# Ledger of designs, part 45: designed miniproteins, single chains, continued (3)

Each design is a single chain, and the fold is of that chain. pLDDT is the mean over its residues in the fold that is shown.

## One batch from the design tools (miniprotein)

Design m9643
Fold by ESMFold2-Fast:
Structure m9643 (fold): chain A 79 residues (1-79)
Amino acid sequence: SHMQKREEEAQKLIKEGNEAFLAGKYDEAEKLYKEARDLGKSNPQLEAEALLNLSQVYLAQGKIDKAREYAAKAAKLLG
């Protein structure tokens, strides 16, 4: 289905974002996780995973307020 294909693409982007993050390519990881978030909008668990990964990117960059903001967005999706 179209939904399943979007979820599969979001999971692929999260994996690519994880590879970029581990390589210290934080701007690339941010872009990939943001795209994964947008594709994962129909799946709260997947969207929350992308938001938590964005929080980790911001934390690694010393952007504490932004990291907190994205962690809070993920928490709201999960209840």
Scores: mean pLDDT 89

Design m9644
Fold by ESMFold2-Fast:
Structure m9644 (fold): chain A 67 residues (1-67)
Amino acid sequence: KEAEEYYKKGQEYLTQAKPEEAIKYYEKAIKLDPKFAEAYLNLGQAYKILNKYELAEEYYKKAEEIK
């Protein structure tokens, strides 16, 4: 699955402490699969690492809504 491949790339970048790169790949994953709850959760986590707490909360809420 293309969305799953982008999601895995995002996880790899988060593991490398590169949240900005991770965000790019998670955004690609949700563009291909708008119901990919795990990608929204990890987008929230990446934004939290960047101290963008309002964006993090919004993505956590989106993940909960599509569960």
Scores: mean pLDDT 84

Design m9645
Fold by ESMFold2-Fast:
Structure m9645 (fold): chain A 87 residues (1-87)
Amino acid sequence: PAMSAELQEAIKEALKAATEKHGAAGGAGTAIAAIGLAEEALRAHAAGDEAAAEAALEALREHVAARAGEEVGEKVRRGAEASVAAA
């Protein structure tokens, strides 16, 4: 399953916000980790492991919230949930 446009835009927002707060390496690290966690949620959902998918979505939200702020963390989680729902 491909990442939704909503998830891609939310990750771009997280990259920008984390770069402003932590510099280019912090922004890149935040975006890479967000992509990995979103892929983990999609993989778990595809395997029928809804508990693992939910755990990955929460880890995604928390990781981004800590680096880019709570609002951006929530946006990234919603984008990932939309990607899961479309799969």
Scores: mean pLDDT 82

Design m9646
Fold by ESMFold2-Fast:
Structure m9646 (fold): chain A 85 residues (1-85)
Amino acid sequence: MSKEELIKETREILKKTKELAKEVLEKAETLEQILRAIGILLRAIGLEFDLDLLIKRNASKEELEKLLKEAKELLEEAKELLEEV
């Protein structure tokens, strides 16, 4: 996978993660579910900021792969939470 492909995939995953977190917020019946969804949303925003910073400084492929892995892990957490609501 190229740097450009890694950036594109990471953006798509983070966008999907935010959409799922928003869906959890719309369906959530407990304060715990609301706080978990907010936590995921804030972490996704943080990773978007980190991605933009990595792009600006022309970061290594290894750094982009690490961020993609973190984004994928967050997406799975969002999917699991959505199944609970």
Scores: mean pLDDT 88

Design m9647
Fold by ESMFold2-Fast:
Structure m9647 (fold): chain A 61 residues (1-61)
Amino acid sequence: FAEALAEALRALGVSPEAAERAARLVTEQGWTPGEAAAAVPGVSVRQVAEALVRAARATVP
């Protein structure tokens, strides 16, 4: 799931480093989209929320 979230963030224009950092905070530490966006420069709340929807769809049959 973290990898799918990072890929979705990169597809939305987030840098690879920021995408991996934000994905890790959300998936491993349970951070909200707002908390992750506040902690990672170059990532918006909207991008994290959209990426979560895309990643969830990619991991559900």
Scores: mean pLDDT 77

Design m9648
Fold by ESMFold2-Fast:
Structure m9648 (fold): chain A 75 residues (1-75)
Amino acid sequence: SLEEIVGNSVSEEEAREMVERAIANSRNVPLAAATLLMLSMVADKEVRAEALARLARESSDEELRALAARQLARV
């Protein structure tokens, strides 16, 4: 499945790096959307929750913060 492929390919370190890139490049809407989608499919629930919580707190993009908070509620 897509979730299995993404979850197995994204480590805790890679998830952290993706969050940092999205925060640094908040003006890049396609990158932000792709980052949120991939983080939502991370297999480790703790890693996923931490990454989504950080996006919800630190992103300068209001829409990305709202979407990350909504995804976090599903964890």
Scores: mean pLDDT 70

Design m9649
Fold by ESMFold2-Fast:
Structure m9649 (fold): chain A 71 residues (1-71)
Amino acid sequence: MEAEEYLKKAAEQGTPYAQKALEYLKKGDYVKAAYYASQGYLDTGNPEARKAAALSAKKAIEKGQWDPSGP
């Protein structure tokens, strides 16, 4: 299951920031998608938001948008 499906489920469950994360994911901004999904998870403990954050972060690294060794 892709990050967008987890974000849709989190949004349906009332998780804050899930819709904002989904919008960034659709725009190809995986760093911001991961950030907002993580915020939703921290606020609610929702496992769907956690999975979305992890998958979005993985996509960000794969697309070169997130380099933890960079400046």
Scores: mean pLDDT 78

Design m9650
Fold by ESMFold2-Fast:
Structure m9650 (fold): chain A 70 residues (1-70)
Amino acid sequence: MSEAEILERALALVRETGAALLSALEALGAPKDVVDFARELEAQTTDQREIARALAERLGADPALVERHL
């Protein structure tokens, strides 16, 4: 599964369950680098949309993924 697919599934879980994006990424087995980056963002902000946008940019994912789910 690609990193972009993992992010999309994590965003869907956040929307469906209200869980934090970091928790969703960990549950889906995202790569360590992705999880570490999300953890660093979570330490600086609680805004899930801001965290999701930064992750989308890092992974080269379409920003519309964030708008679709959050």
Scores: mean pLDDT 78

Design m9651
Fold by ESMFold2-Fast:
Parts: structure tokens; sequence; C-alpha cells
Structure m9651 (fold): chain A 68 residues (1-68)
């Protein structure tokens, strides 16, 4: 998971989108904060991927988003 979070810090939006897709599939709580930060990205493709990742992660991600 940490490796995917590091990819989200990449300046390349394609790499960020790929990392978000993988984070969503893993459904790991450790990725939630990174996905929430990606929702604030100025890149609309990165924002869309972050929304999809949160939806795939389910209730844990939604609960964390509500706290922020």
Amino acid sequence: MEELIEKLKSPDPREQVAALEEIGKRKDEKGIDAVLEALKSPDPEVQAAARTALAEMGDEAIKKAEEV
C-alpha cells in the first residue's frame, strides 16, 4: 500500500490514476487519506479516479471522508 501512496505523489496524472485504481481494489484503510487528498487534485481525471476508489473501498472510506 505504501508504494501506491508514493505513486500518488508523482507529478504524472497517469501514474496517479493507476495508483488510485489499485488502492480502490485493495480496499485498505491505509490508502483512504491518500485518496481523499487526490479528490482535491486540480486534474479532473485524478479526481474521478479518486471518487471511484472511495466507492470501491466502501463504508470505511465513506466514514473517513465524513470525518474530514
Scores: mean pLDDT 73

Design m9652
Fold by ESMFold2-Fast:
Structure m9652 (fold): chain A 62 residues (1-62)
Amino acid sequence: AVDEAAGRLGAALGAKGTAEDIAAGAEAARALGGATEGVGRAAGRAGADSPNGAGAGGAGGG
């Protein structure tokens, strides 16, 4: 109804009005994506390679 129409209008206006800003943001997000992928891979590898290390860390909680 009215709220739905207002939501659609806001989304359309945002997409149309900020289309150029979104394009610029996508470029920055691409660079950040590469950085976060490296961090995620290192963290995942460490956890998979030393799962008991992570578990032992939990015991020290406090």
Scores: mean pLDDT 54

Design m9653
Fold by ESMFold2-Fast:
Structure m9653 (fold): chain A 70 residues (1-70)
Amino acid sequence: MITFSEEEKKIFEEAQKIVDEKTPEEVNRLALEYEKDTSNKEKRMLGIELGVLLALREIQAAIDKISAER
């Protein structure tokens, strides 16, 4: 199994909190800002995680919409 460091777990928790507290538009903006920061590995990782979580939310919304049409 993949083992996460304490720092990685903190990044995942921070990403979840941001996604829960902010609008999708704000989350997308933050993800793009953090991904552009090549000097900070942790910020880049946070940006990637935010992007993934937002994409998963959008996929789920699309599935729910299709399911409602049946």
Scores: mean pLDDT 73

Design m9654
Fold by ESMFold2-Fast:
Structure m9654 (fold): chain A 90 residues (1-90)
Amino acid sequence: MDPERFSLEVEVGLLRIEAAVLYKEAKRLLEQDPNNPKVKEFLKKIEEAFSLLDQALRALRAGDYPTAQRLIEQAKKVLEEAKKLLDEAK
């Protein structure tokens, strides 16, 4: 396997795990307050992050590493925004 591809696939996997953990926490907050606007905004951001990570994996499988790297960086930014929204929802 290409070492660059392997490293980027690992990074995507770790970001997906992080997104899943945040999503689980958000579900708990929605059980307490279904109308929490910060949690709703968070869910939109997390869906965007998952979409970007899915696109990154497709780019990696196609050998388009520059596109994959850009999508991974965008996903990281969206996840950081999601974390801030989730912290504000608490």
Scores: mean pLDDT 83

Design m9655
Fold by ESMFold2-Fast:
Structure m9655 (fold): chain A 104 residues (1-104)
Amino acid sequence: MTREERIEALKDFLLELEKAQLKALEKLGKDTSEVRERIKAIEQGKVILEVDGEEVEVDMYTTTVEEVVELARRMGASEELIEDLRAAHPADALLALYFWQRSR
């Protein structure tokens, strides 16, 4: 699988998850603005991370493992998570960091 093919599969997966959350929030009459912005970024091949209190868009096609690791450190990730990110493909590392952020 090429990097591009892997990223397209990850984009499709992320969009399905975010669109499911959007549908659930709409059904509950809750604010959807943050989910819509995340969907827009993912459609452009980017994910939104909050780093040092600022929103940073990270490009899945161009990011490196080293960039993801440095962002993870700035976000307060554990050394265990950082070592897991180092072992991953850059796109998978970015995805893992994105889900870790959303679980907090």
Scores: mean pLDDT 83

Design m9656
Fold by ESMFold2-Fast:
Structure m9656 (fold): chain A 104 residues (1-104)
Amino acid sequence: SKTVEEALEYLQEGLAAYLDGDYEKAIEYFEKAIELAEKAGNLRLKAAALLELGRAYFEQGDYEKAIEYYQKSLELLEKAGEEDSSLAEEARKNLEEAKEKLEK
């Protein structure tokens, strides 16, 4: 699907911005990837983009938003039957780390 291809392109551009430390730009690209993945009905791709969006918020120190997006990612992976996937394991590890950052 052209829509899936466009979602993957935005996800890749977001990852490049993330690696460059440009978290504001990464967030914008990941949000576009989420919109296109939603339009395509691709739960797995939407979950991947939500996970990366959570990681960008984590790097900005917004742990509450990171937790929110990691939880949304996991909910979609469960709906897709991928709760035991490596992506779900990564989301759970990231969720645990973000929760630890909120502990005093």
Scores: mean pLDDT 90

Design m9657
Fold by ESMFold2-Fast:
Structure m9657 (fold): chain A 93 residues (1-93)
Amino acid sequence: MQTATATLEVKADKDEDIVVTALAVGGREPIELTVQVESLDGKEIDYETRTELVGESPEGRLVRATVTAKGDVKVTFTARSESPVAVGLRAEK
């Protein structure tokens, strides 16, 4: 089993939603992409997550996970596969 982990801490500006997108790229084997969202200040945080398979090809698979949160967050994405796997992150405010 191959594992790749990427973590990002994002601070929300006043009344803005944070959107963090992870792309997991792997080989021919299925990718399990897990999301963990933590508040940076220990407060209850409103968030939602979506995970979707966005590509399958002979070269591999692409899975996207999106987190939308209000407030200051730490987001950890973990991708697991029997094939080599990598995770990249992007944050928008």
Scores: mean pLDDT 75

Design m9659
Fold by ESMFold2-Fast:
Structure m9659 (fold): chain A 68 residues (1-68)
Amino acid sequence: SGKEELEAAKAELEKDPDLKVEMVGDDALRAVSTADVTTIIGRTLWLIGDYPLLDVKLEGNTITATAK
């Protein structure tokens, strides 16, 4: 389910010391990068590829993932 993918994505993103990850309500997470924009783009593409039940958006240095 999208909720299970969201929980798995959160756990994986929390392993990255350059990302500050938080839940935004019950169905979404936000990850803010302290790294370069190029690095955050790579992380965003990985998330899109591995978690098809998540709607993933990148705005600047912030990734938002929402369960479908």
Scores: mean pLDDT 79

Design m9660
Fold by ESMFold2-Fast:
Structure m9660 (fold): chain A 104 residues (1-104)
Amino acid sequence: SPLERDLALLEEALALVQEALERLKDASLEEAKEILARLAAELEALLARYAPTDPGVRGLLEQVIARLRALAEDESATKEEMIEAVEEIASQLRAAIALLRARA
């Protein structure tokens, strides 16, 4: 179903975000930027593969991808700001998953 497909998309996105968050903890600033850029690319590929029709699900992932790319390209961004952003993204994805599961 579309709901099961959207849940699978968000659960795979969350897994990628959680993996990136763990890698960020011990990363240098340059490694952190590479982790964010890679995460954004992986999420964009995931979004293209699932092609969600729900505007809320699509919009959330598009905003997440844009935020990650902006931080990866921001010469003034700190590693702490990158970790905080990825933690907030993980929380947003968990909230979206919980809302969709409540509809099932």
Scores: mean pLDDT 90

Design m9661
Fold by ESMFold2-Fast:
Structure m9661 (fold): chain A 77 residues (1-77)
Amino acid sequence: MEEEAWRVVREADEYIRKGDLQKAIDLLAEAVERFTGISREEILKMSEEEVLEKTKDLPNWVRSLALLAVRLAKLQA
């Protein structure tokens, strides 16, 4: 579980380094959807506070992935 999360973060980081923020966002949002069951569309519409509330009962690494996805999505807006 945590090992897969780090794999996703590494892949997203590679896209960020290449300037492909949209691909990084898509990868992170897809991973969050898989781990939380919350659709990527819903995650990307949330504020940081809403994401933390929705994921409060989940492991910290899942919450960190969700926060990163939302923060990167805001940078694209």
Scores: mean pLDDT 77

Design m9662
Fold by ESMFold2-Fast:
Structure m9662 (fold): chain A 92 residues (1-92)
Amino acid sequence: HMEEEKEAVDLLAKGREALRNGDYEKAIKYFEEAAKKGSPRLQAEAYTLLGKAYIKMGDYEKALEYFRKALELDPSNPEAQKLLEEVEKRLA
């Protein structure tokens, strides 16, 4: 458990770096791995970051899916809630 959680934290950091560098496919891969290894809290964070990466790729439908998954795990996440609302307005 502790080793997997530490690995998830490291994967989230690598994913964020890839996202900043515009390597969205690499960022998505890191966030997917983090979601599989992390606690529910880290999984919610990974889903929020997956949604952000899919926005950068123009896949608003996938972004919506991941923000909903993040809010299922952490309903009080203000970033996920705000981004969900923004994506819903774009798809309306």
Scores: mean pLDDT 86

Design m9663
Fold by ESMFold2-Fast:
Structure m9663 (fold): chain A 58 residues (1-58)
Amino acid sequence: MEKKIEELTEEALKLYKEGASAEEISEKIRELGKKYNLTDDQMYEAADKFTLKVIEEA
């Protein structure tokens, strides 16, 4: 997949399903966002998509 935002969202969701804390998930989003040279807006988009997926799984 070429969508860096989608990749970031999937990594965050995987960590959540593995029992990672909110702090660990936030650190991973920050790390991958910087690695992919994402803007703050793009990182917020990934976080929003992650939150929606968590709500859908609940």
Scores: mean pLDDT 74

Design m9664
Fold by ESMFold2-Fast:
Structure m9664 (fold): chain A 91 residues (1-91)
Amino acid sequence: PLPPLTPEEQRELLKELLKKAEEELKKMEADPSTSEREKKLVELLKKMLEAALEGDKEKIEEYTKKILELTDDEEEKEIIEKLKKWLLEVA
């Protein structure tokens, strides 16, 4: 069992996830085979992570709703809902 993260460790993890999202978005922008939907999804995910770092729970909910409107995959929806729940706890 993994020990629970401290609030400081959760914030650092959130910053690392944001950095990875930014790097992924740059790769997607450089790849013409990436769909506009996929780029938009990563952009919204980045916005959601930024909102969590700012403690803006309303923005987390807003961006989550927009992401869910872009996904057709039930497994992706479950992942996004779990991410939202975690981000609302960190914010």
Scores: mean pLDDT 79

Design m9665
Fold by ESMFold2-Fast:
Structure m9665 (fold): chain A 68 residues (1-68)
Amino acid sequence: GAADILQTLKQQLESDPDFSATLDGDTTLTITSTGTPEKQIALTLQLIGDYPDLDVSLSGDTITISAK
């Protein structure tokens, strides 16, 4: 289900030192970027393209992914 996708994304993103990912129990993955704004925007666009059934939003240094 969507939770399995979020768990996989968390593990993949935690492998990059510029990103920290936290799964909020159910269906929400929160990603904090410590890298450049350009890298942050690039990741946001990639997630929107790769996971069209997920809600992806960017606010400041935080990317939020919510399962549907």
Scores: mean pLDDT 77

Design m9666
Fold by ESMFold2-Fast:
Structure m9666 (fold): chain A 69 residues (1-69)
Amino acid sequence: VSISKEEFRKRFYELVGEDGTTGPLAHVLSAEEKADVDGTIDRLYEQIKAGDLSDPKALLLHNIISSEL
């Protein structure tokens, strides 16, 4: 999937909310991930780009974002 980091960040915020609490998938994030949403986005984006979908969160987000594009 060819998604830019900027587009991924935008889609992520749509799914979890800008504070990690208001979006439909906010419950997927841990308390630590909600405390650093930007760092979580950066980590998951790099994992997805590397093809590492072994993390269930990376797999879930990759599948949702890919299906909505």
Scores: mean pLDDT 71

Design m9668
Fold by ESMFold2-Fast:
Structure m9668 (fold): chain A 100 residues (1-100)
Amino acid sequence: AEAEEVVALSLEELDARIAELHARGLAGEDVEGNVRRIFALELVREAKRLGDEAALEAARRWIATGDERALAEALARLAHHLGLSLSAEEVLAEIRRARA
């Protein structure tokens, strides 16, 4: 439900929601949850901007399930658009290392 709704948003709608969440964060509203929601929206926005349907689907799976492997897949694909040669396995290892 939420994942499908977020993926269906236009770039303009994503930018508007990101701006709203930043404003709410500055007001002290649910700072931790707000940061995660902003990150999810930015991930979907970037995948849509780049036209990377596989990155968009990986982002949707992460938002729907919390699966860190799906997050790693999305981030690795987006990193390749920046000229960074990272595998999903390498990104997943970094996510897990940051939590240790």
Scores: mean pLDDT 81

Design m9669
Fold by ESMFold2-Fast:
Structure m9669 (fold): chain A 67 residues (1-67)
Amino acid sequence: SDDAFIAAFERLADRLSPEAREKVRNEIEEFKKNPSLFNRLKVIDALREAGVSPEEIAREIAEAQKA
């Protein structure tokens, strides 16, 4: 669900430096306004640019979907 993606993205953003976190949170807010595949991929790209591995992103999404 979109709520599970948002929960995972917020958890990942909380691990970042304040500067990287702000950029990622801006993309999360756009995803909240319009939860499209395109906006979801923009959050994932921002997380990877901030140094989060694809494997860590996938793990957090999978865990959030179980809750």
Scores: mean pLDDT 84

Design m9670
Fold by ESMFold2-Fast:
Structure m9670 (fold): chain A 57 residues (1-57)
Amino acid sequence: ADDEAIAERLIELAKKNPKDKWVAESLRSLADFYEQQGKTELAERLRKVAEEAEKAA
């Protein structure tokens, strides 16, 4: 629950600041962390958002 709240906050930041490379890198790092914890669906969701953010940059 708390982990998903943090992920949602970063997704919102990526949508509002799509040119920030820092936001895309943060999303990827967080996705790797959640994948290691077995939250594969959440990790995949974060990676897709990071990809969209980099596409805008």
Scores: mean pLDDT 73

Design m9671
Fold by ESMFold2-Fast:
Structure m9671 (fold): chain A 80 residues (1-80)
Amino acid sequence: SLQEEKERRALEFYKNDIDELYEQAKKILARTTDPEQRKKIFESFKKALDIIVEHAPPSIQEELRKYAEEKLKELEKLLN
């Protein structure tokens, strides 16, 4: 129970970090018209997500990876 609560709080913490990066990426992307710079923003966001997931506790990595994949797909839709 205590371990489950700690894992849930860790997951919330890392999801909040991902959400903040996503909001920052969206704002930068909205102000960027150059296609090459837009792709670079997307690639930077993807790399940042990979780093966050790799540094998260092993017990939450699978669920966090799925969440990161959802945010990555959402940002990808904004490129088109």
Scores: mean pLDDT 87

Design m9672
Fold by ESMFold2-Fast:
Structure m9672 (fold): chain A 63 residues (1-63)
Amino acid sequence: LSDSLEAEILNALGRMAFSLGDYELALELFRKALELAKKAGDRKLAKESEENIKRVEEAKKAA
């Protein structure tokens, strides 16, 4: 499995965790996705992962 594809899957799982209110799991999954996206050189996927992390952090502060 490619690093880019694995990062896409982790972003999808992170979004699911976020929707279920599991912010800690969502952050873990998105951070791993970001690491893999950067390793793959996938700028778009890295940016999406960073935005996802930011959304979870904002949601945690608002809760």
Scores: mean pLDDT 85

Design m9674
Fold by ESMFold2-Fast:
Structure m9674 (fold): chain A 65 residues (1-65)
Amino acid sequence: MDVAREVGAKIRIMAIAYEQGGSVEIRGDTIVVHLPRTDEAANERAIEEMREIAAEAGMRLEVVY
């Protein structure tokens, strides 16, 4: 929605994903996060935090293993 809010959300989600050993791809209003499937428990909290950040910015989060 707001460009500044979207940029902030992208940066925060990217930092979380990279901390988990993943990567991020932006597709319009959707943030696609690639995460290693072997770290299910570690990824669960990160995914919840990223979903909250995306929702605040009016964006969608998609997780791929």
Scores: mean pLDDT 76

Design m9675
Fold by ESMFold2-Fast:
Structure m9675 (fold): chain A 96 residues (1-96)
Amino acid sequence: EKQEIINRLVALQLEAVGGLIEAERAGDKEKTELYRRILDVIQRIGKLVDEGKISVEEAKELIDMVEQALSNVDDPEKARKLIDEVEERIKKIEEQ
């Protein structure tokens, strides 16, 4: 299951990098900032998984929310709210 999580994080990172490049090329500052935040949370989830600070189940929940944010990038308010929640959950885990 840890390998499944790592594979999903790698796939999401590739998708988010592609989206960031496209948003920057289009001059879309709001989407550019959103993709940067998505890339940051992907890296932070990966670090928490690597350090054993997060359960497989909780990592899957956070990854599902990141996938939802990426799927809703054309609704930036919805995507931003999802990423805000992921960031808050990560911060609480990092504080432990």
Scores: mean pLDDT 87

Design m9676
Fold by ESMFold2-Fast:
Structure m9676 (fold): chain A 69 residues (1-69)
Amino acid sequence: MGSLSREQQLAITKLGLEAQEILSVEEANRITSEAIKLLQDLINEKGLSEEEAMKRTEEWAKEKIKKLV
């Protein structure tokens, strides 16, 4: 089970676009790819709810961006 919902895909895309405004395209793409993997791992491996997994993924992405800005 490796497909994200449309809502999860849109949220990750939004994070990637926000990162791209501040970071290089390469760094924004890395953050987006890592965020997708983290979200999938939190749901599939840790058994978190979609809401909690998304919240954790957004917090991770924001902290990652802060360190690069």
Scores: mean pLDDT 75

Design m9677
Fold by ESMFold2-Fast:
Structure m9677 (fold): chain A 83 residues (1-83)
Amino acid sequence: VPPLSPTERAILRTLDASGDEALSAREIAERLGISQATASRHLRRLEELGLVERVPSDPTKYRLAPAERASGGVLRTVASELE
């Protein structure tokens, strides 16, 4: 697994804090104070890594992958709990 950037970790924490609420790249960008283009690029990478998924009814929105929501593995690492 390639190392996560601070921005990618912030995106994962934002999605975790939103629970089952899916967020668009724009909403994530507004919450983190970054550009929508930057948020979209990082979300694409996180989707390719299997850490986030698109909502089937609205593929512009992202949420944590079910495995990450159930295990908390990456989120615990992001919180510096595992490493």
Scores: mean pLDDT 71

Design m9678
Fold by ESMFold2-Fast:
Structure m9678 (fold): chain A 58 residues (1-58)
Amino acid sequence: MLEELYEEVKKRAMELGLSEEEAEKLAKGAIDLVKAGVPAEVAKQMAIREAEEAAKEK
């Protein structure tokens, strides 16, 4: 499992003000992107952008 990617995305999303549940969904999304062939660094950046957008809606 891509544990380090999951942990980094979850931690960053929570730092941006998202709930733990929302952060876990974004971290899982990043892993799904890597499984689909997206490089881990790009998947992480995409998940963080989603977290930033979600934080702005609150």
Scores: mean pLDDT 80

